# Designed miniproteins, single chains, continued (4), part 37

Each design is a single chain, and the fold is of that chain. pLDDT is the mean over its residues in the fold that is shown.

## One batch from the design tools (miniprotein)

Design m13260
Fold by ESMFold2-Fast:
Structure m13260 (fold): chain A 112 residues (1-112)
Amino acid sequence: SLEEKARELLEKGWELAKAGKDPQKAVDYFIEAAELGLRAGNSDLANEGLAGAIVVMEKFKLKEFNPRLVALLHLWRKYLDEDKIVEAARKFAEELGLDPEVVERIVRGMLS
């Protein structure tokens, strides 16, 4: 199912992020998981995938324009929950050694 594929991609993205391997691939996995979550009608998977992408981009200072990420933030905003994205992002940030308060500000800035 789309949900099963999204969960697999979330796991793969998280494994790469924790290992410090191929951060761009980790971001791509998180974004694809969010897109599949939206297609499956599962906003929780979309929120988690978006949170993972934002946290990995901040951790590894990835500054390249990502049109898929922009589309998630703007075209699909009504299916996203800012507080749930913040909650997931803070948890991911803590596990990767980032300041959760910094990551919360980034998420809220992107969604405003």
Scores: mean pLDDT 86

Design m13261
Fold by ESMFold2-Fast:
Structure m13261 (fold): chain A 72 residues (1-72)
Amino acid sequence: MSPQQQVDRATQQLLDVAPVLAARHPPGTPLTVGVSADGIEVEVTAPATEEALREAARQAGEELRRRLEERA
């Protein structure tokens, strides 16, 4: 699997669970969410709203992609 495919999969999995995480916590509860690929892990802390968690997922995915590209 390519690094881009790994990042896309990890980001999509986090996006898919964002509404579930938002529903399980009081609004504004700080949550740390992470994505990982090829031994690199990126974590972002965001308030427990669907919009904030989706944005955190995108930011984590972009940072993970950047780190993978820098190591290649």
Scores: mean pLDDT 79

Design m13262
Fold by ESMFold2-Fast:
Structure m13262 (fold): chain A 73 residues (1-73)
Amino acid sequence: MKELIEKVREILKKLSKEDLEAVLSALRNKSYTALSIILIEKGMTSEELKVVFKFIEEYGEEEAIKLIEEVLA
């Protein structure tokens, strides 16, 4: 559980502020296609994408949004 949160946090730290804001917008609109495109364009691996989607599946979009907002603050 804690390991998954830390893995997602490390992935998010690789993104710029503009990229994190785009990811937030995609999550709020539940546009998983847009989310995947953004992450792939920013050089995320298939394994990193799987980790992000596993986090959303286990904790929900609201927890993912909260984690991104904490990284942006």
Scores: mean pLDDT 79

Design m13263
Fold by ESMFold2-Fast:
Structure m13263 (fold): chain A 61 residues (1-61)
Amino acid sequence: EEEIFELEVEIALTLMKIGILKSELSRPDLTPEQKAEIEKEIAEYEKKVDELTQRLNELRA
């Protein structure tokens, strides 16, 4: 159904964003403040993936 498809797409896009942010963390020119901000963004997206995955599992049940 449409909602399942939309959740799968949003999860995929969010995982891609996490990958990009993790790549940014490997930059040697990051300040401690910039690193903390990126780590915060990664944590927020990882939480979003968990929430979306839970919703997807509820719809599949």
Scores: mean pLDDT 82

Design m13264
Fold by ESMFold2-Fast:
Structure m13264 (fold): chain A 70 residues (1-70)
Amino acid sequence: MRLTLEEVLALPPQSIPEGAVVELRSEADVPKIAPKLKGFVTLELPRPLSVEAAQALFDNGATGFSTRLR
């Protein structure tokens, strides 16, 4: 399942299942989507994720995620 940023923001908290791919415009969007993640997801980004953005994901209960460049 592939989701845009707008689709993710419209969903309730902890609704994005394991194995989903989330298309982000920038790492500034990471804290906005973190509460929506239920399981391990792939974040598709134009550049690598910073340590700060990764920490925000873990602070919101993420146990893991992967990233890929688009």
Scores: mean pLDDT 75

Design m13265
Fold by ESMFold2-Fast:
Structure m13265 (fold): chain A 83 residues (1-83)
Amino acid sequence: SLTIPQRYLLLIAEEVEGVKTLEELKKLEPSRIQQMIDAVLADPELRIRVLEKLIEYAKSNNDQQQAKLLERELERVRAEMAA
């Protein structure tokens, strides 16, 4: 199974570049990974979709503490969109 940070990067890569595997992600230059992260951070709707999928992943792995932290971040992003 993937760690939460690994799944987060993979979800970003899936949404931005269609990259579906950790092996494909590992072949990307660090600057390209940062560009993908920046693109997601600039798009609140995309950030929400990534966070929702990551919360589901954390819950499926019985990581309830990480799921709660991610739910707080999701509420923060939603509040930013409403402001």
Scores: mean pLDDT 83

Design m13266
Fold by ESMFold2-Fast:
Structure m13266 (fold): chain A 65 residues (1-65)
Amino acid sequence: MLSEEMKKKLREADIDGDGVITGGELYNVGLSDEEIEEIIKAADLDGDGVLEPEEYKHLLEMLKE
């Protein structure tokens, strides 16, 4: 399960404003390789390593509960 820290950093990664979150952006906000891996796993991506806006929104919705 994603922690409050990961949730906060995930929001910070979005400040790039492109609506697409890459592993590099997640790393830039202070997430570790392991945390990035957990985020990708939670988003259930097909292995492209990129969070599209819809996937990012879905991930945040899952974290609310």
Scores: mean pLDDT 65

Design m13267
Fold by ESMFold2-Fast:
Structure m13267 (fold): chain A 99 residues (1-99)
Amino acid sequence: NEEEIEKLKEEGSQVAGELEDALRAGDVARAREYFEKFEKILDEIAKLGGEKEAATLAAQLAKSLDWLARHHPNPEAAALAAEMAKKAAKKAKEFEEKA
């Protein structure tokens, strides 16, 4: 499980970066797609017993997205970032409690 969790953590970090890039570009549709993929990766990490790792990844994304929500010039992208940040923070807390 350790090797699989590590691979999924790397994939999740990459998808998080792609999500942030999409939001910075104002590509709301791609941002939604990447966020959904990120959520699936978190669930797969948790199923392998990596609840703590999933919580850490979700918390990191929540922090980055909260920053984008406050500083993005596009109000649609900023609103989406805020929504995603809250959802990621909620998932982080839930995974942490099960770790």
Scores: mean pLDDT 87

Design m13268
Fold by ESMFold2-Fast:
Structure m13268 (fold): chain A 107 residues (1-107)
Amino acid sequence: SVEKRLRELARARADRDAEEVDREQERSDLTLEEARAHALQRVGTFSPPVEVDGVTYSFRSVADPRTGRRLLLETATFPDGRVVQRTWELDDEGNITRLVSESEYRV
């Protein structure tokens, strides 16, 4: 049964990664998609931080004063202390169209 196999795979994944996932989830109950949506609904405000695979993400949307287009600012903090900041250009629907800039530094 496909349903039985999916349950077995879900259980195996949960058991294997449970401790790591629990530590990440304690910081935010939001998914990456929900955090991005939160930032898009509240221009100029940072989303709550979200941890995925040991990386902490936060998002903020701003309007580009030159073009009027929405930009999504992403900050990804890695467990080794590396920080990657990305600026994404958005369409009118809030979908990512291209990467505008990327910078990396260590704390």
Scores: mean pLDDT 70

Design m13269
Fold by ESMFold2-Fast:
Structure m13269 (fold): chain A 84 residues (1-84)
Amino acid sequence: MKALGDLNNDEKIKEIEKEMEKLGYSKETIEQLINVLKLEYKNGIDNTSKEDVKKVAPKISPREAAVRITAIELRMVGDQLDAE
């Protein structure tokens, strides 16, 4: 169920996508990781199954997707902790 999070998800996904582009990720890899992020933001990380991740990002393992997303999010969280 949506609860005032759809706009935040759109903005966060936009920032993460730009960060991936800056890191030189391929469009294909970015698409796969964005699909995983949308799923996690919708369901919550603890409610996101490995099967769901494989369905939206079949070319990347759930572990690899989690590691890459976490690395990018940690950078963004660091920036937010400093300013906003």
Scores: mean pLDDT 68

Design m13270
Fold by ESMFold2-Fast:
Structure m13270 (fold): chain A 94 residues (1-94)
Amino acid sequence: SELEKKGLEAEIEATMHVMKATVYLLSGRSKENLREALESYKEAVKKLKEAIKYYEEAEKEGKASELAKENLRAAKEALKLLEEEIKELEKELA
C-alpha cells in the first residue's frame, strides 16, 4: 500500500541519519563530533517515529502486509535502542 511505501521511505531516511551519526563517532569522540552524532540520532528518531505511524495506519486500515507488520515491530525495537543511545551520548556531553 501507499502507507507501507511511505513507512519504508521513512525507515530508509532514519537509517541514513544513523549512518551519519556513526561516521561522526568513528571520526573521534570530540565534543563537536558527539554533538553532531546526537543531532543525527535525533533526526533518525523523528524518521523512525514517522515510519511507525505509517505502518500502524496501514495495519488499522487492514492494508498491512506481513512484511510491514514485521517492519513495524523491528522499527519499535530500533527506536527503543536509539533513544537509549541518545541518553548515553547526552551523559557523555554533560
Scores: mean pLDDT 89

Design m13271
Fold by ESMFold2-Fast:
Structure m13271 (fold): chain A 86 residues (1-86)
Amino acid sequence: VDEVLALLGQRPTQELLDALAEKLGLNPSEETKQRILDYAAANNITLGELLNMDPREIRERLGEEAHEFLLELDIGVGLLLIEKAV
């Protein structure tokens, strides 16, 4: 097991989103982070499920800024998994 994979299986928290954003050099707005957290909590969705959502659905439910942030997280998490595998 891998701590990054374990994080994908959990619902996102403020601390987790902030830690990932910091590691990946991302700077989402507080409103965007809160919107993501509220949506995940209301729908009992894991971080991995959020990252695998249809981009169109993300835009419709969370807005364009959230879509951009989640796309960058998906790419960044993929890169972190590759780095750990080396």
Scores: mean pLDDT 76

Design m13272
Fold by ESMFold2-Fast:
Structure m13272 (fold): chain A 88 residues (1-88)
Amino acid sequence: TSVTGELLDKNGNVLARASTPEELSEKVQQAHNQGKDISLEVVLDGEVPESQRDEVVAAARRAGEAVAQGDSEALKEAFERLLEAAAA
């Protein structure tokens, strides 16, 4: 399973895409520096095992919260967890 984070503006337009915690954090910081309200959409390509679905959903929600709060450290941790859960 591949995981991509898409950063959306308040109107739902895709501003940036990233597949690593570091890139996603950089894109969030850039959008924040431009005064943009942003949200995160997590795109999964491939099948997630049923045993991991709840963990993937929980990690994706934490990543979205971190983006909304501008918390780069929480975002990196949540997105890393999401990648691990999706790979299991």
Scores: mean pLDDT 80

Design m13273
Fold by ESMFold2-Fast:
Structure m13273 (fold): chain A 88 residues (1-88)
Amino acid sequence: SLAKKKAEELRKLVDEANLPEDQRKAFEGIAVALSGSGPEYLAKAEELAAEHASSLDELSPEAQAVAEKAEELLKEIREELARKKELE
């Protein structure tokens, strides 16, 4: 549920930033990974985000802002999953 909500937040940020097609596709890949449930999908989304950040030395300020927000959203999901494990 949380991961799906954060995936929709990421899609909204991408739409608001009016990014080029190639950058939109990269963030959509991250959002699709987040739309899955469980730590496996979060790990895949984190991997895709890291690849996107490392491969684009020429990220626009708008794309950099979306990438920073995506990293914040991934961190929030990771912290929530860690809390749930501690409460089991």
Scores: mean pLDDT 71

Design m13274
Fold by ESMFold2-Fast:
Structure m13274 (fold): chain A 68 residues (1-68)
Amino acid sequence: MSPMEKLDELIATFPPDLQERLTAVRERMLAEGKSPIEVMQALIRLTRELGDHDSTQRLGELLSEVQA
């Protein structure tokens, strides 16, 4: 599975409000030509700013897997 497919599967497991916010950032960054890694880093920052430690941890684990 591609890094973006893995990210999309993970986002689909989050609550609807969080899915909408993360999808909006993802779409914007991909339109700007950002890499999957840059997208994941931005989503980690967003969930951290929202105080969502569980989602931040899960996104961080995915980023580590993709970078390995």
Scores: mean pLDDT 85

Design m13275
Fold by ESMFold2-Fast:
Structure m13275 (fold): chain A 90 residues (1-90)
Amino acid sequence: MAEALRRAAEEARALARAMEEAGHLEAAELLRRAAEVAEEGAERVERTKDPAEAERIAQETLAEVRRLVREAVEAAGEERTTEIADRAAA
């Protein structure tokens, strides 16, 4: 479980870099936050000796990471919409 959270953190960081390279700075920031949440969740899972508590922490962490990733995708979509509107107005 902690390994799955660390993998989620790595994927979020890779996506953040791709978004930053594409100019989606708000999306990149949200994805970096998702990576931090995933890493903290992994540490909490590693610290607990109760398997049921570890599973609960992991599920809650993954749900939060998924929500942040969704918000990042929505932010990137909004930025693209603004760019299209600005270009059409020019």
Scores: mean pLDDT 78

Design m13276
Fold by ESMFold2-Fast:
Structure m13276 (fold): chain A 115 residues (1-115)
Amino acid sequence: MEELTRELVALGLRQLGEEVGVDLSPYLEPLQRIAVEGTREAIRRGEVTREIIEKIAERVSSLPIPEELKPPLQAIVAAAVYHAARAAGIPVSKEAEEYIEELGKKAEEAIKKLR
């Protein structure tokens, strides 16, 4: 599951970089590390909880990255953990799904301003 998590983060960064015309490769390793740690925590708990996703968002926000990129990158890492967990048959709480949707909406608004 760690490899799938890393691949999903890499895919998300490539797609975002293409859309906004920014090289996001400097953020790949830190974001993959955060995503893998989130996936490990989900496996340890047997569930993706809101707390896991909130911790992911907080860790992404604390990276030395431009403020306007924080919401899209939070959404990418949260989505990577969500999809990797689902692929492994790990349940996702309703509260976690709702928070991931909130991160996605904030990401969409941030991306519109970067176009």
Scores: mean pLDDT 88

Design m13277
Fold by ESMFold2-Fast:
Structure m13277 (fold): chain A 61 residues (1-61)
Amino acid sequence: KAEEYAKKASEADKKGRKDIGQTSVYSTEYIKESLPLAPDAEASLEQGAEYAKLANEARKT
């Protein structure tokens, strides 16, 4: 469901931001460019972005 995907996206993004000390949402481009020093955060933020897309699609349906 949309809420479930949105929650997963939020949690993954929150973890990624915490791991690199940031407080903003990131694009995948920014993650790949700026986060080689924190691969764990990169993976979490990418997962969050993917779940956000799924949440938007579920909401549309």
Scores: mean pLDDT 59

Design m13278
Fold by ESMFold2-Fast:
Structure m13278 (fold): chain A 82 residues (1-82)
Amino acid sequence: MEEEERERRLKAIEESFKQMIADWEALRNDPQALAEAREKVRKLLREKFPDLSDEDIERMLQLARDIVEKLLESFKKWLEEK
């Protein structure tokens, strides 16, 4: 692999992580946008997994949020350690 290609890809990954962190922080500070996004995901889950109960869908939404928050926090720490 070309040195320049590797460096460019690594930079793109770092920029993506920074953007994801910024987007999530913006979403966390906008309760209306967060509620709208959550409702869209809930509808998508219900359409894709019609056999899931409302309780299961809510659990999946909560788990997804927890996972995203933990991943973004880990990415944030990784960026700080570089």
Scores: mean pLDDT 73

Design m13279
Fold by ESMFold2-Fast:
Structure m13279 (fold): chain A 74 residues (1-74)
Amino acid sequence: SLRAEQERELARYEELLKLLEELKNSDLPDEEKVAKGRERAAEAREVNERLERLLEEDPELLAALEEKAREKEA
């Protein structure tokens, strides 16, 4: 199911954001934080690209997310 794939990718994206926040709050050296942060950011970009492809196949869901984004920017 396309929706099941999208839910899986969204869950992974949320997990990556949580890991980035944990990394920011860790006691690791700045150099290690930067290196791990870049790695996690690259993974987040890949997940976002997959989500965008899945949303192109579900125009109604894409429209709903665009509406939520507009509300946050307003």
Scores: mean pLDDT 73

Design m13280
Fold by ESMFold2-Fast:
Structure m13280 (fold): chain A 81 residues (1-81)
Amino acid sequence: MEEKIKKAEELLKKADEYRKKGNDLVKQSRDYFAQADAAYAAGDRETADALIAKGVQLSNEAEKYYKKAKEYRDEAEKILS
């Protein structure tokens, strides 16, 4: 039982690390979208479109980190059951 708990704790720690990386990428993505809004307000659509593309790319990368975080959590739950 104790060994299973330790293994689950290690997996949950990895899940939290991946979730934090995803959160950092979402924050960066949000900053790019805010810059895009400012560019649109200034009438600079080309700059806005480029900033949106960067924001979308970071958002997609964040989704990959969240998927890995979920996989680690699911593995931990299986060990504890």
Scores: mean pLDDT 87

Design m13281
Fold by ESMFold2-Fast:
Formats: C-alpha cells, structure tokens, sequence
Structure m13281 (fold): chain A 74 residues (1-74)
C-alpha cells in the first residue's frame, strides 16, 4: 500500500527525503526488518513519482531496485 507524502515538497525537501530513505533502508536491511524495508520502498517509489528532478528520481528508483534485490536474497 503506497505511503502518502506531502504533495508540495520542494526539490530540496525531496533530496532530504532521498537521504533519509537511503539511511532507513540501510538500517532496516541490516536489521532484517523486512516490514520496515518494504514500507521504505513504498515511500521511495512515491517520492520518485513526485520528484521533478531526474537525478533525484533516478537515485530513488536505484534505491528501490537495490533494496528489492536484497529482500529477494533474504
């Protein structure tokens, strides 16, 4: 189920969301918290869909792909 982010996030705020999600995904995967990792992936997908900046979008999508790959290996 997609997690709702604020609709009016600025480019700078979306970059911060990407930084936070990168750290959260790292921590969840290190702790084998599959539920937390899945929730963070959903937030990353929503942030990617809302990001006007292609670099931020690519970064978020790369996080999703890497996290999904790691979850498949667990």
Amino acid sequence: RPVRLPEDLSEEELRLVADILEQELRDYLANKDLEGAREAIEVAREAAARSPNPEVRERLLAMVEEAEKQLEEL
Scores: mean pLDDT 77

Design m13282
Fold by ESMFold2-Fast:
Structure m13282 (fold): chain A 103 residues (1-103)
Amino acid sequence: GRLLEEAQRDVDERLAAGKSPEEIAREYIERAKQAVEDLKAGKNPEEAARDFVRAMAELVLIAKRLTPEQRERVLSELVKIGNELAENPEAQAAFDRVAAEEG
């Protein structure tokens, strides 16, 4: 839906600006990490959860342009991020609410 269209537009704009797929993936991983830290700190949990969902959508789109080795590095970082979310019930609840709004 709308998030996927916005995510695709952001990816396309970064590629048009001359950034490599690996650079773009790193930027989205950093945004996802920041969103998780904001969720853990209780800073506007719903907005942080939306920023996280958007960063994840952007990562899925750019992953198609990564080499297998670069993709494994991204997956390794995402597993770490997922484990941090799983250990925080408040962050998980905010994420579930955003996911329900998108469904």
Scores: mean pLDDT 80

Design m13283
Fold by ESMFold2-Fast:
Structure m13283 (fold): chain A 59 residues (1-59)
Amino acid sequence: AALDEAIAIGRRAGEARKAAGLPVSAADEAVLRRTLLDRGFSAEEADAAVRAYRRAASA
């Protein structure tokens, strides 16, 4: 489902950020959210991806 796809995108992006040793910021979250909206995901799905990104990057 589109929601599961958005969550997976966010999680993978967060895992990559953590592996690179880079901090996360509101600007990085905003870029991810905008990119998903541009790709046709809903606001709900984009927000879920940002939450997954934040969780994975902070793990």
Scores: mean pLDDT 83

Design m13284
Fold by ESMFold2-Fast:
Structure m13284 (fold): chain A 70 residues (1-70)
Amino acid sequence: MAVTKEEVKAALLAAGGERLSREQIAAGFVRATGASRSTGEAMARAAFAAQGGEELSPDQALEGAGRAMG
Protein backbone atom coordinates (compact mmCIF):
# COMPACT_ATOMS: atom_id res chain seq x y z
CA MET A 1 0.00 0.00 0.00
CA ALA A 2 1.68 3.19 -1.26
CA VAL A 3 0.54 5.80 1.27
CA THR A 4 3.14 8.43 2.22
CA LYS A 5 3.91 9.54 5.79
CA GLU A 6 2.86 13.08 4.80
CA GLU A 7 -0.59 11.84 3.68
CA VAL A 8 -1.10 10.00 6.98
CA LYS A 9 0.11 13.02 8.98
CA ALA A 10 -2.28 15.33 7.08
CA ALA A 11 -5.23 13.00 7.82
CA LEU A 12 -4.28 12.85 11.52
CA LEU A 13 -3.99 16.67 11.71
CA ALA A 14 -7.45 16.94 10.08
CA ALA A 15 -8.87 14.50 12.67
CA GLY A 16 -7.91 16.62 15.72
CA GLY A 17 -4.74 18.70 15.32
CA GLU A 18 -1.66 18.22 17.51
CA ARG A 19 -3.34 16.33 20.41
CA LEU A 20 -5.15 13.22 19.21
CA SER A 21 -7.29 10.72 21.13
CA ARG A 22 -7.30 7.04 20.17
CA GLU A 23 -10.59 7.55 18.28
CA GLN A 24 -9.18 10.51 16.29
CA ILE A 25 -6.02 8.55 15.41
CA ALA A 26 -8.15 5.59 14.28
CA ALA A 27 -10.28 7.90 12.08
CA GLY A 28 -7.15 9.52 10.63
CA PHE A 29 -5.60 6.15 9.73
CA VAL A 30 -8.88 4.95 8.13
CA ARG A 31 -9.09 8.14 6.03
CA ALA A 32 -5.43 8.06 4.94
CA THR A 33 -5.19 4.32 4.15
CA GLY A 34 -8.77 3.35 3.21
CA ALA A 35 -8.58 0.50 5.74
CA SER A 36 -11.57 -0.75 7.74
CA ARG A 37 -12.59 0.97 11.00
CA SER A 38 -11.40 -2.11 12.95
CA THR A 39 -7.98 -1.88 11.27
CA GLY A 40 -7.78 1.85 12.09
CA GLU A 41 -8.66 1.06 15.72
CA ALA A 42 -5.94 -1.63 15.82
CA MET A 43 -3.40 0.87 14.40
CA ALA A 44 -4.41 3.45 17.03
CA ARG A 45 -4.06 0.88 19.85
CA ALA A 46 -0.63 -0.13 18.50
CA ALA A 47 0.49 3.53 18.36
CA PHE A 48 -0.54 4.12 22.00
CA ALA A 49 1.09 0.84 23.10
CA ALA A 50 4.38 1.94 21.47
CA GLN A 51 4.33 5.64 22.54
CA GLY A 52 2.32 5.70 25.79
CA GLY A 53 0.26 8.61 27.13
CA GLU A 54 -3.38 9.68 26.79
CA GLU A 55 -3.04 11.74 23.58
CA LEU A 56 -0.49 11.69 20.76
CA SER A 57 0.70 14.21 18.18
CA PRO A 58 0.38 13.15 14.51
CA ASP A 59 4.14 12.48 14.41
CA GLN A 60 3.99 10.34 17.59
CA ALA A 61 0.98 8.38 16.27
CA LEU A 62 2.71 7.71 12.94
CA GLU A 63 6.01 6.73 14.63
CA GLY A 64 4.24 4.53 17.20
CA ALA A 65 2.14 2.72 14.60
CA GLY A 66 5.25 2.18 12.47
CA ARG A 67 7.20 0.71 15.40
CA ALA A 68 4.37 -1.53 16.62
CA MET A 69 3.01 -2.72 13.23
CA GLY A 70 6.04 -2.55 10.90
Scores: mean pLDDT 76

Design m13285
Fold by ESMFold2-Fast:
Structure m13285 (fold): chain A 69 residues (1-69)
Amino acid sequence: SKVFRATSALLGQPPRIEMTVADFLAKYDLEKEELPYVLKLLNALGAEARVENQQGEIQDSSVVVITKP
């Protein structure tokens, strides 16, 4: 699945990743609705994965922050 592929790719990245939701979705070929599942899987694998300053709906300009296990 796209979610699993993106999660696996992210585990090979630098210890900390910060990028906009739009850039993140484009880079990993994800739909906006798939983002919560990728974050959930990363957290299940021991990473800290979140959207910074999440107030209301997640916007394309929102920032995704991931810190590797």
Scores: mean pLDDT 78

Design m13286
Fold by ESMFold2-Fast:
Order: sequence, then structure tokens, then C-alpha cells
Structure m13286 (fold): chain A 120 residues (1-120)
Amino acid sequence: MMAAAQKAAVIAELKNSKVVGISFEEYKNRFGIEQRKVVIKLENDGKTFTINLYLNKEQWEKVKKLSDEQIEELARKLIEKNAETIADLLLGNGNEASLPAQDVLKPTIDEIIEELLKKQ
């Protein structure tokens, strides 16, 4: 299998992608658990990727205060810090990644949000 080459290609595509859509969704999942996510749509050379950024209540309230430009910067920083994890998820799920898939990104998300709110 050419998994390493495919992953490298997806990482390159993600890093060169542009944000083409941002939406906020709040719903109950099939288990009745309340979920909050930011849906970030990315495009590179006609190829579309979707990142579903799942947030806890505190992160959600902070992210709702960000402008679209700041959310685009959040997406860029998230891709830069987590490109391999995002690429692995996209390869398994038809160009859709759900984060944090294993709570792995919670510290990174908090760090990026704090940086954006600090205006530094």
C-alpha cells in the first residue's frame, strides 16, 4: 500500500487549502448527548475537505466571539500543528475529519483560542 505517499499528498493539499466556508452547529447525537461543532470547509484546486471541530462548552463560547477571519486563522494553525492527524482522518473518512477524534487536540485548541483572543 502507498499509504505514506497518500498521507504526504493530503498534508500538502491541506497546507495549501483555503477556507471556503465556516458554520456553527449545535445538536444532540444519536446517544442524546449535546454536541457543539464548527464546520470548516477547505478547498485546494477544486478538491474540498471538511473539518468538524468539536468543542466543549467553554471553547464554544470563546470561539463564538471570534470573527470569520480569526476562525480562518484558527483553522490554519490547527492544520499546521495537527496536519498528520487530520490527514489520517481524511484518508479514512472521504475528505471529512472530526476533531478532536480522541481528545488529543484539546490542549492545542485551547492554546490557539487564547493566542487569537490575546491579539498578539
Scores: mean pLDDT 76

Design m13287
Fold by ESMFold2-Fast:
Parts: sequence; structure tokens; C-alpha cells
Structure m13287 (fold): chain A 85 residues (1-85)
Amino acid sequence: GPFDAAKAALEAAVAAGDAAGAATAAGNLIHEGSETIERMREALAHLRALRDAATDPGVRGSLEGEVEGAEQALEGLEEQRKIFG
């Protein structure tokens, strides 16, 4: 599905050292994850796993920014759940 396709695209961009492609794929992954807290947690876990597995410092640094974006999205969803149920 679209979530798994976005994960695969992100992995490919990271492997290729393509920061722009990684940003696009991460954005798609975050979008697909935004429907539920559980999906967003999965997206964030995947982004963190890719960052931690990265052997190239430049690629790892790029992924840190994407992790920050996903963390902000998750915080927004968790806050909404606290207010609205």
C-alpha cells in the first residue's frame, strides 16, 4: 500500500544518498502515518531505524531532520487525542 511504498522509497533514497528524494519519501510516509497515532509511531520508528542503521554520517544527519518532523507530527496527534478523546 502507499505507506509501504513510501517506506521503500525512503530506504532507496537513503541508500542512494539522495537527500531530496529522502525528504519527499519521508513527507509521504508522515502523510500516510497521520491518520492514526499507531501509524505515525510506526513511521517514526522506521525513520529512527534508518537513521541508526546509516553508516554514512551525511545520510544520518539528513535523516535526523526527518525524525524531528515526524516527532512534531506525532506530538500534534497525541495532543489532539488528549483534548478530543
Scores: mean pLDDT 78

Design m13288
Fold by ESMFold2-Fast:
Structure m13288 (fold): chain A 57 residues (1-57)
Amino acid sequence: GDEEKAKRAVESARKAAATSDLALLADLAQHEGEEVKDTEPVLAEALNELARELRAQ
């Protein structure tokens, strides 16, 4: 379902965090969330939550 797709996207982003700037990754997660918010709201919310977590680091 959409929740499983959101989980996979977040896990992929977290793996990328090991080789990426956390602020840049947070900005990318927020941007992608905005792009899909009308078509995939569950994924959009998961990406926005990831962006908030990364910025809190």
Scores: mean pLDDT 74

Design m13289
Fold by ESMFold2-Fast:
Parts: sequence; C-alpha cells; structure tokens
Structure m13289 (fold): chain A 69 residues (1-69)
Amino acid sequence: SLDERFQRLVEELERLIEQMPPEEQAQLRATLDRLTAAFAVASEEEKEDLVRELEGMIRLVRQRLAELE
C-alpha cells in the first residue's frame, strides 16, 4: 500500500539523515516532518505525489552523502 511504502521511505530517510552533518540534519528533519504532516491528511492521489517527493528527497540525500565520502 502507499501507506506502507511511505513508512518504509520515512525510515530509510531517517537513517540517511543521521549520517548527514548536524547543520544539514535540522533542515532535512523539518522537511520530513512537513511531508509526514501532509501525508496524514492527504487524499490517495496526493499520497502518490508525496511518495514521489519523498523518493526525490532520498535520492538527493544519497547524492550528498556520496560527496561526503
């Protein structure tokens, strides 16, 4: 389900955020909190858009982490 997929992506992003510099963690957590709040009140169509947004955020964080290694 979209709910299960969103939850897995949230858990993945939380693990990635823990690896980021402290200065970047606060902003990333704020964005994740916004997405989570939006998902809680979203329609099914809006949930699909939010899943795609979260997947995009994970991709960007993974790219940033690769630059730090």
Scores: mean pLDDT 86

Design m13290
Fold by ESMFold2-Fast:
Structure m13290 (fold): chain A 103 residues (1-103)
Amino acid sequence: DEGYQRLLEFARAVVERVLKEIPEAERVEALITPSPDGLSATVEVVITFKEPLSPEELEKVAEKAAEIVKEVAREFGMTAEVVKVEHPSPRTVVVTFRVTLPP
């Protein structure tokens, strides 16, 4: 599936860019759920930190991660929109995106 391979390359680029630009990150994962029609995907970016962060620091990192993901999406000819942001722990941020593939 050409669309799925492109999503995998996108996810890898997101993980690499977030690790480079967010030095507090110890681990970054991008989880992809493609839509049945192959025109979009839900992408969850999970960032685990080396040390616990304050709620304000978690929000700032989530905003920075969202900008990185949107920039990488543009480079791949895609669009990415934030669906939700979750802070399940002081060491973890989850930013969920709706990613639309080019026609």
Scores: mean pLDDT 86

Design m13291
Fold by ESMFold2-Fast:
Structure m13291 (fold): chain A 102 residues (1-102)
Amino acid sequence: GEAISGNPEASRLVEAAGRLARELSHVEPVEKGIGLGLAVLGAAIGADLALRKGDRERAIREAEETRRLARYAREVTSDPRAQEAARETERAAERLREAVAA
């Protein structure tokens, strides 16, 4: 199938952040999980949008913010699925940062 997607590492970051947001939406207290999940997803989308505009510096900053928020999510939840989704989001953010720096 033809997927005319932007940068593949940015797409992976948005997908990973979306999974983390979904897992956090099931963790009590739900209102805090939803807020944190939306923040992670927003930063990941921000990184993708920055790359589409050629703003590499902003893309790196938004990727680092996504990584920071995912790490915080991992520290404040004991849910195994949310922790694994957070680790995957951290890895995807690092891959995007490496791809932009190359």
Scores: mean pLDDT 83

Design m13292
Fold by ESMFold2-Fast:
Structure m13292 (fold): chain A 66 residues (1-66)
Amino acid sequence: SAELRAIVADDPLLRGYLEAFEAALAAGDDRAASEAGQKLVVRLLTRGRIDEAQARAWAATIPRVE
């Protein structure tokens, strides 16, 4: 989303995770999307870029691998 892209724009590592997540979603690779998305949400939360409510909302958009 545009909001998330704005949040990660100044952090190359977080931007890399977002780009990997979006590429995996576009490719239909649910495993790669799950891995990249989980890393992105955890790093955003631990670096104080998002709060727990934002992290929960973003985690809900990450594909689950069965």
Scores: mean pLDDT 74

Design m13293
Fold by ESMFold2-Fast:
Structure m13293 (fold): chain A 68 residues (1-68)
Amino acid sequence: MEEKLKQFEAALEQLGKSLSPEDVKEAGDFMIGYLVKQLKAQGASEEDIKKFKEEAEKIKKEIVEKTQ
């Protein structure tokens, strides 16, 4: 989980260097959905998925704010 969050943060930060705040938000929303689907396919618990979503949403908001 922590490694997936770190990869997500790094990917969004990289996108934030070239995209608008609106595009970064869209990309983040898409990536969170995709990663949640992967976690479910890998047999992650509902608790782990919930925690991942909460932490990923926080990271997304922070990166979008920094892009402004």
Scores: mean pLDDT 81

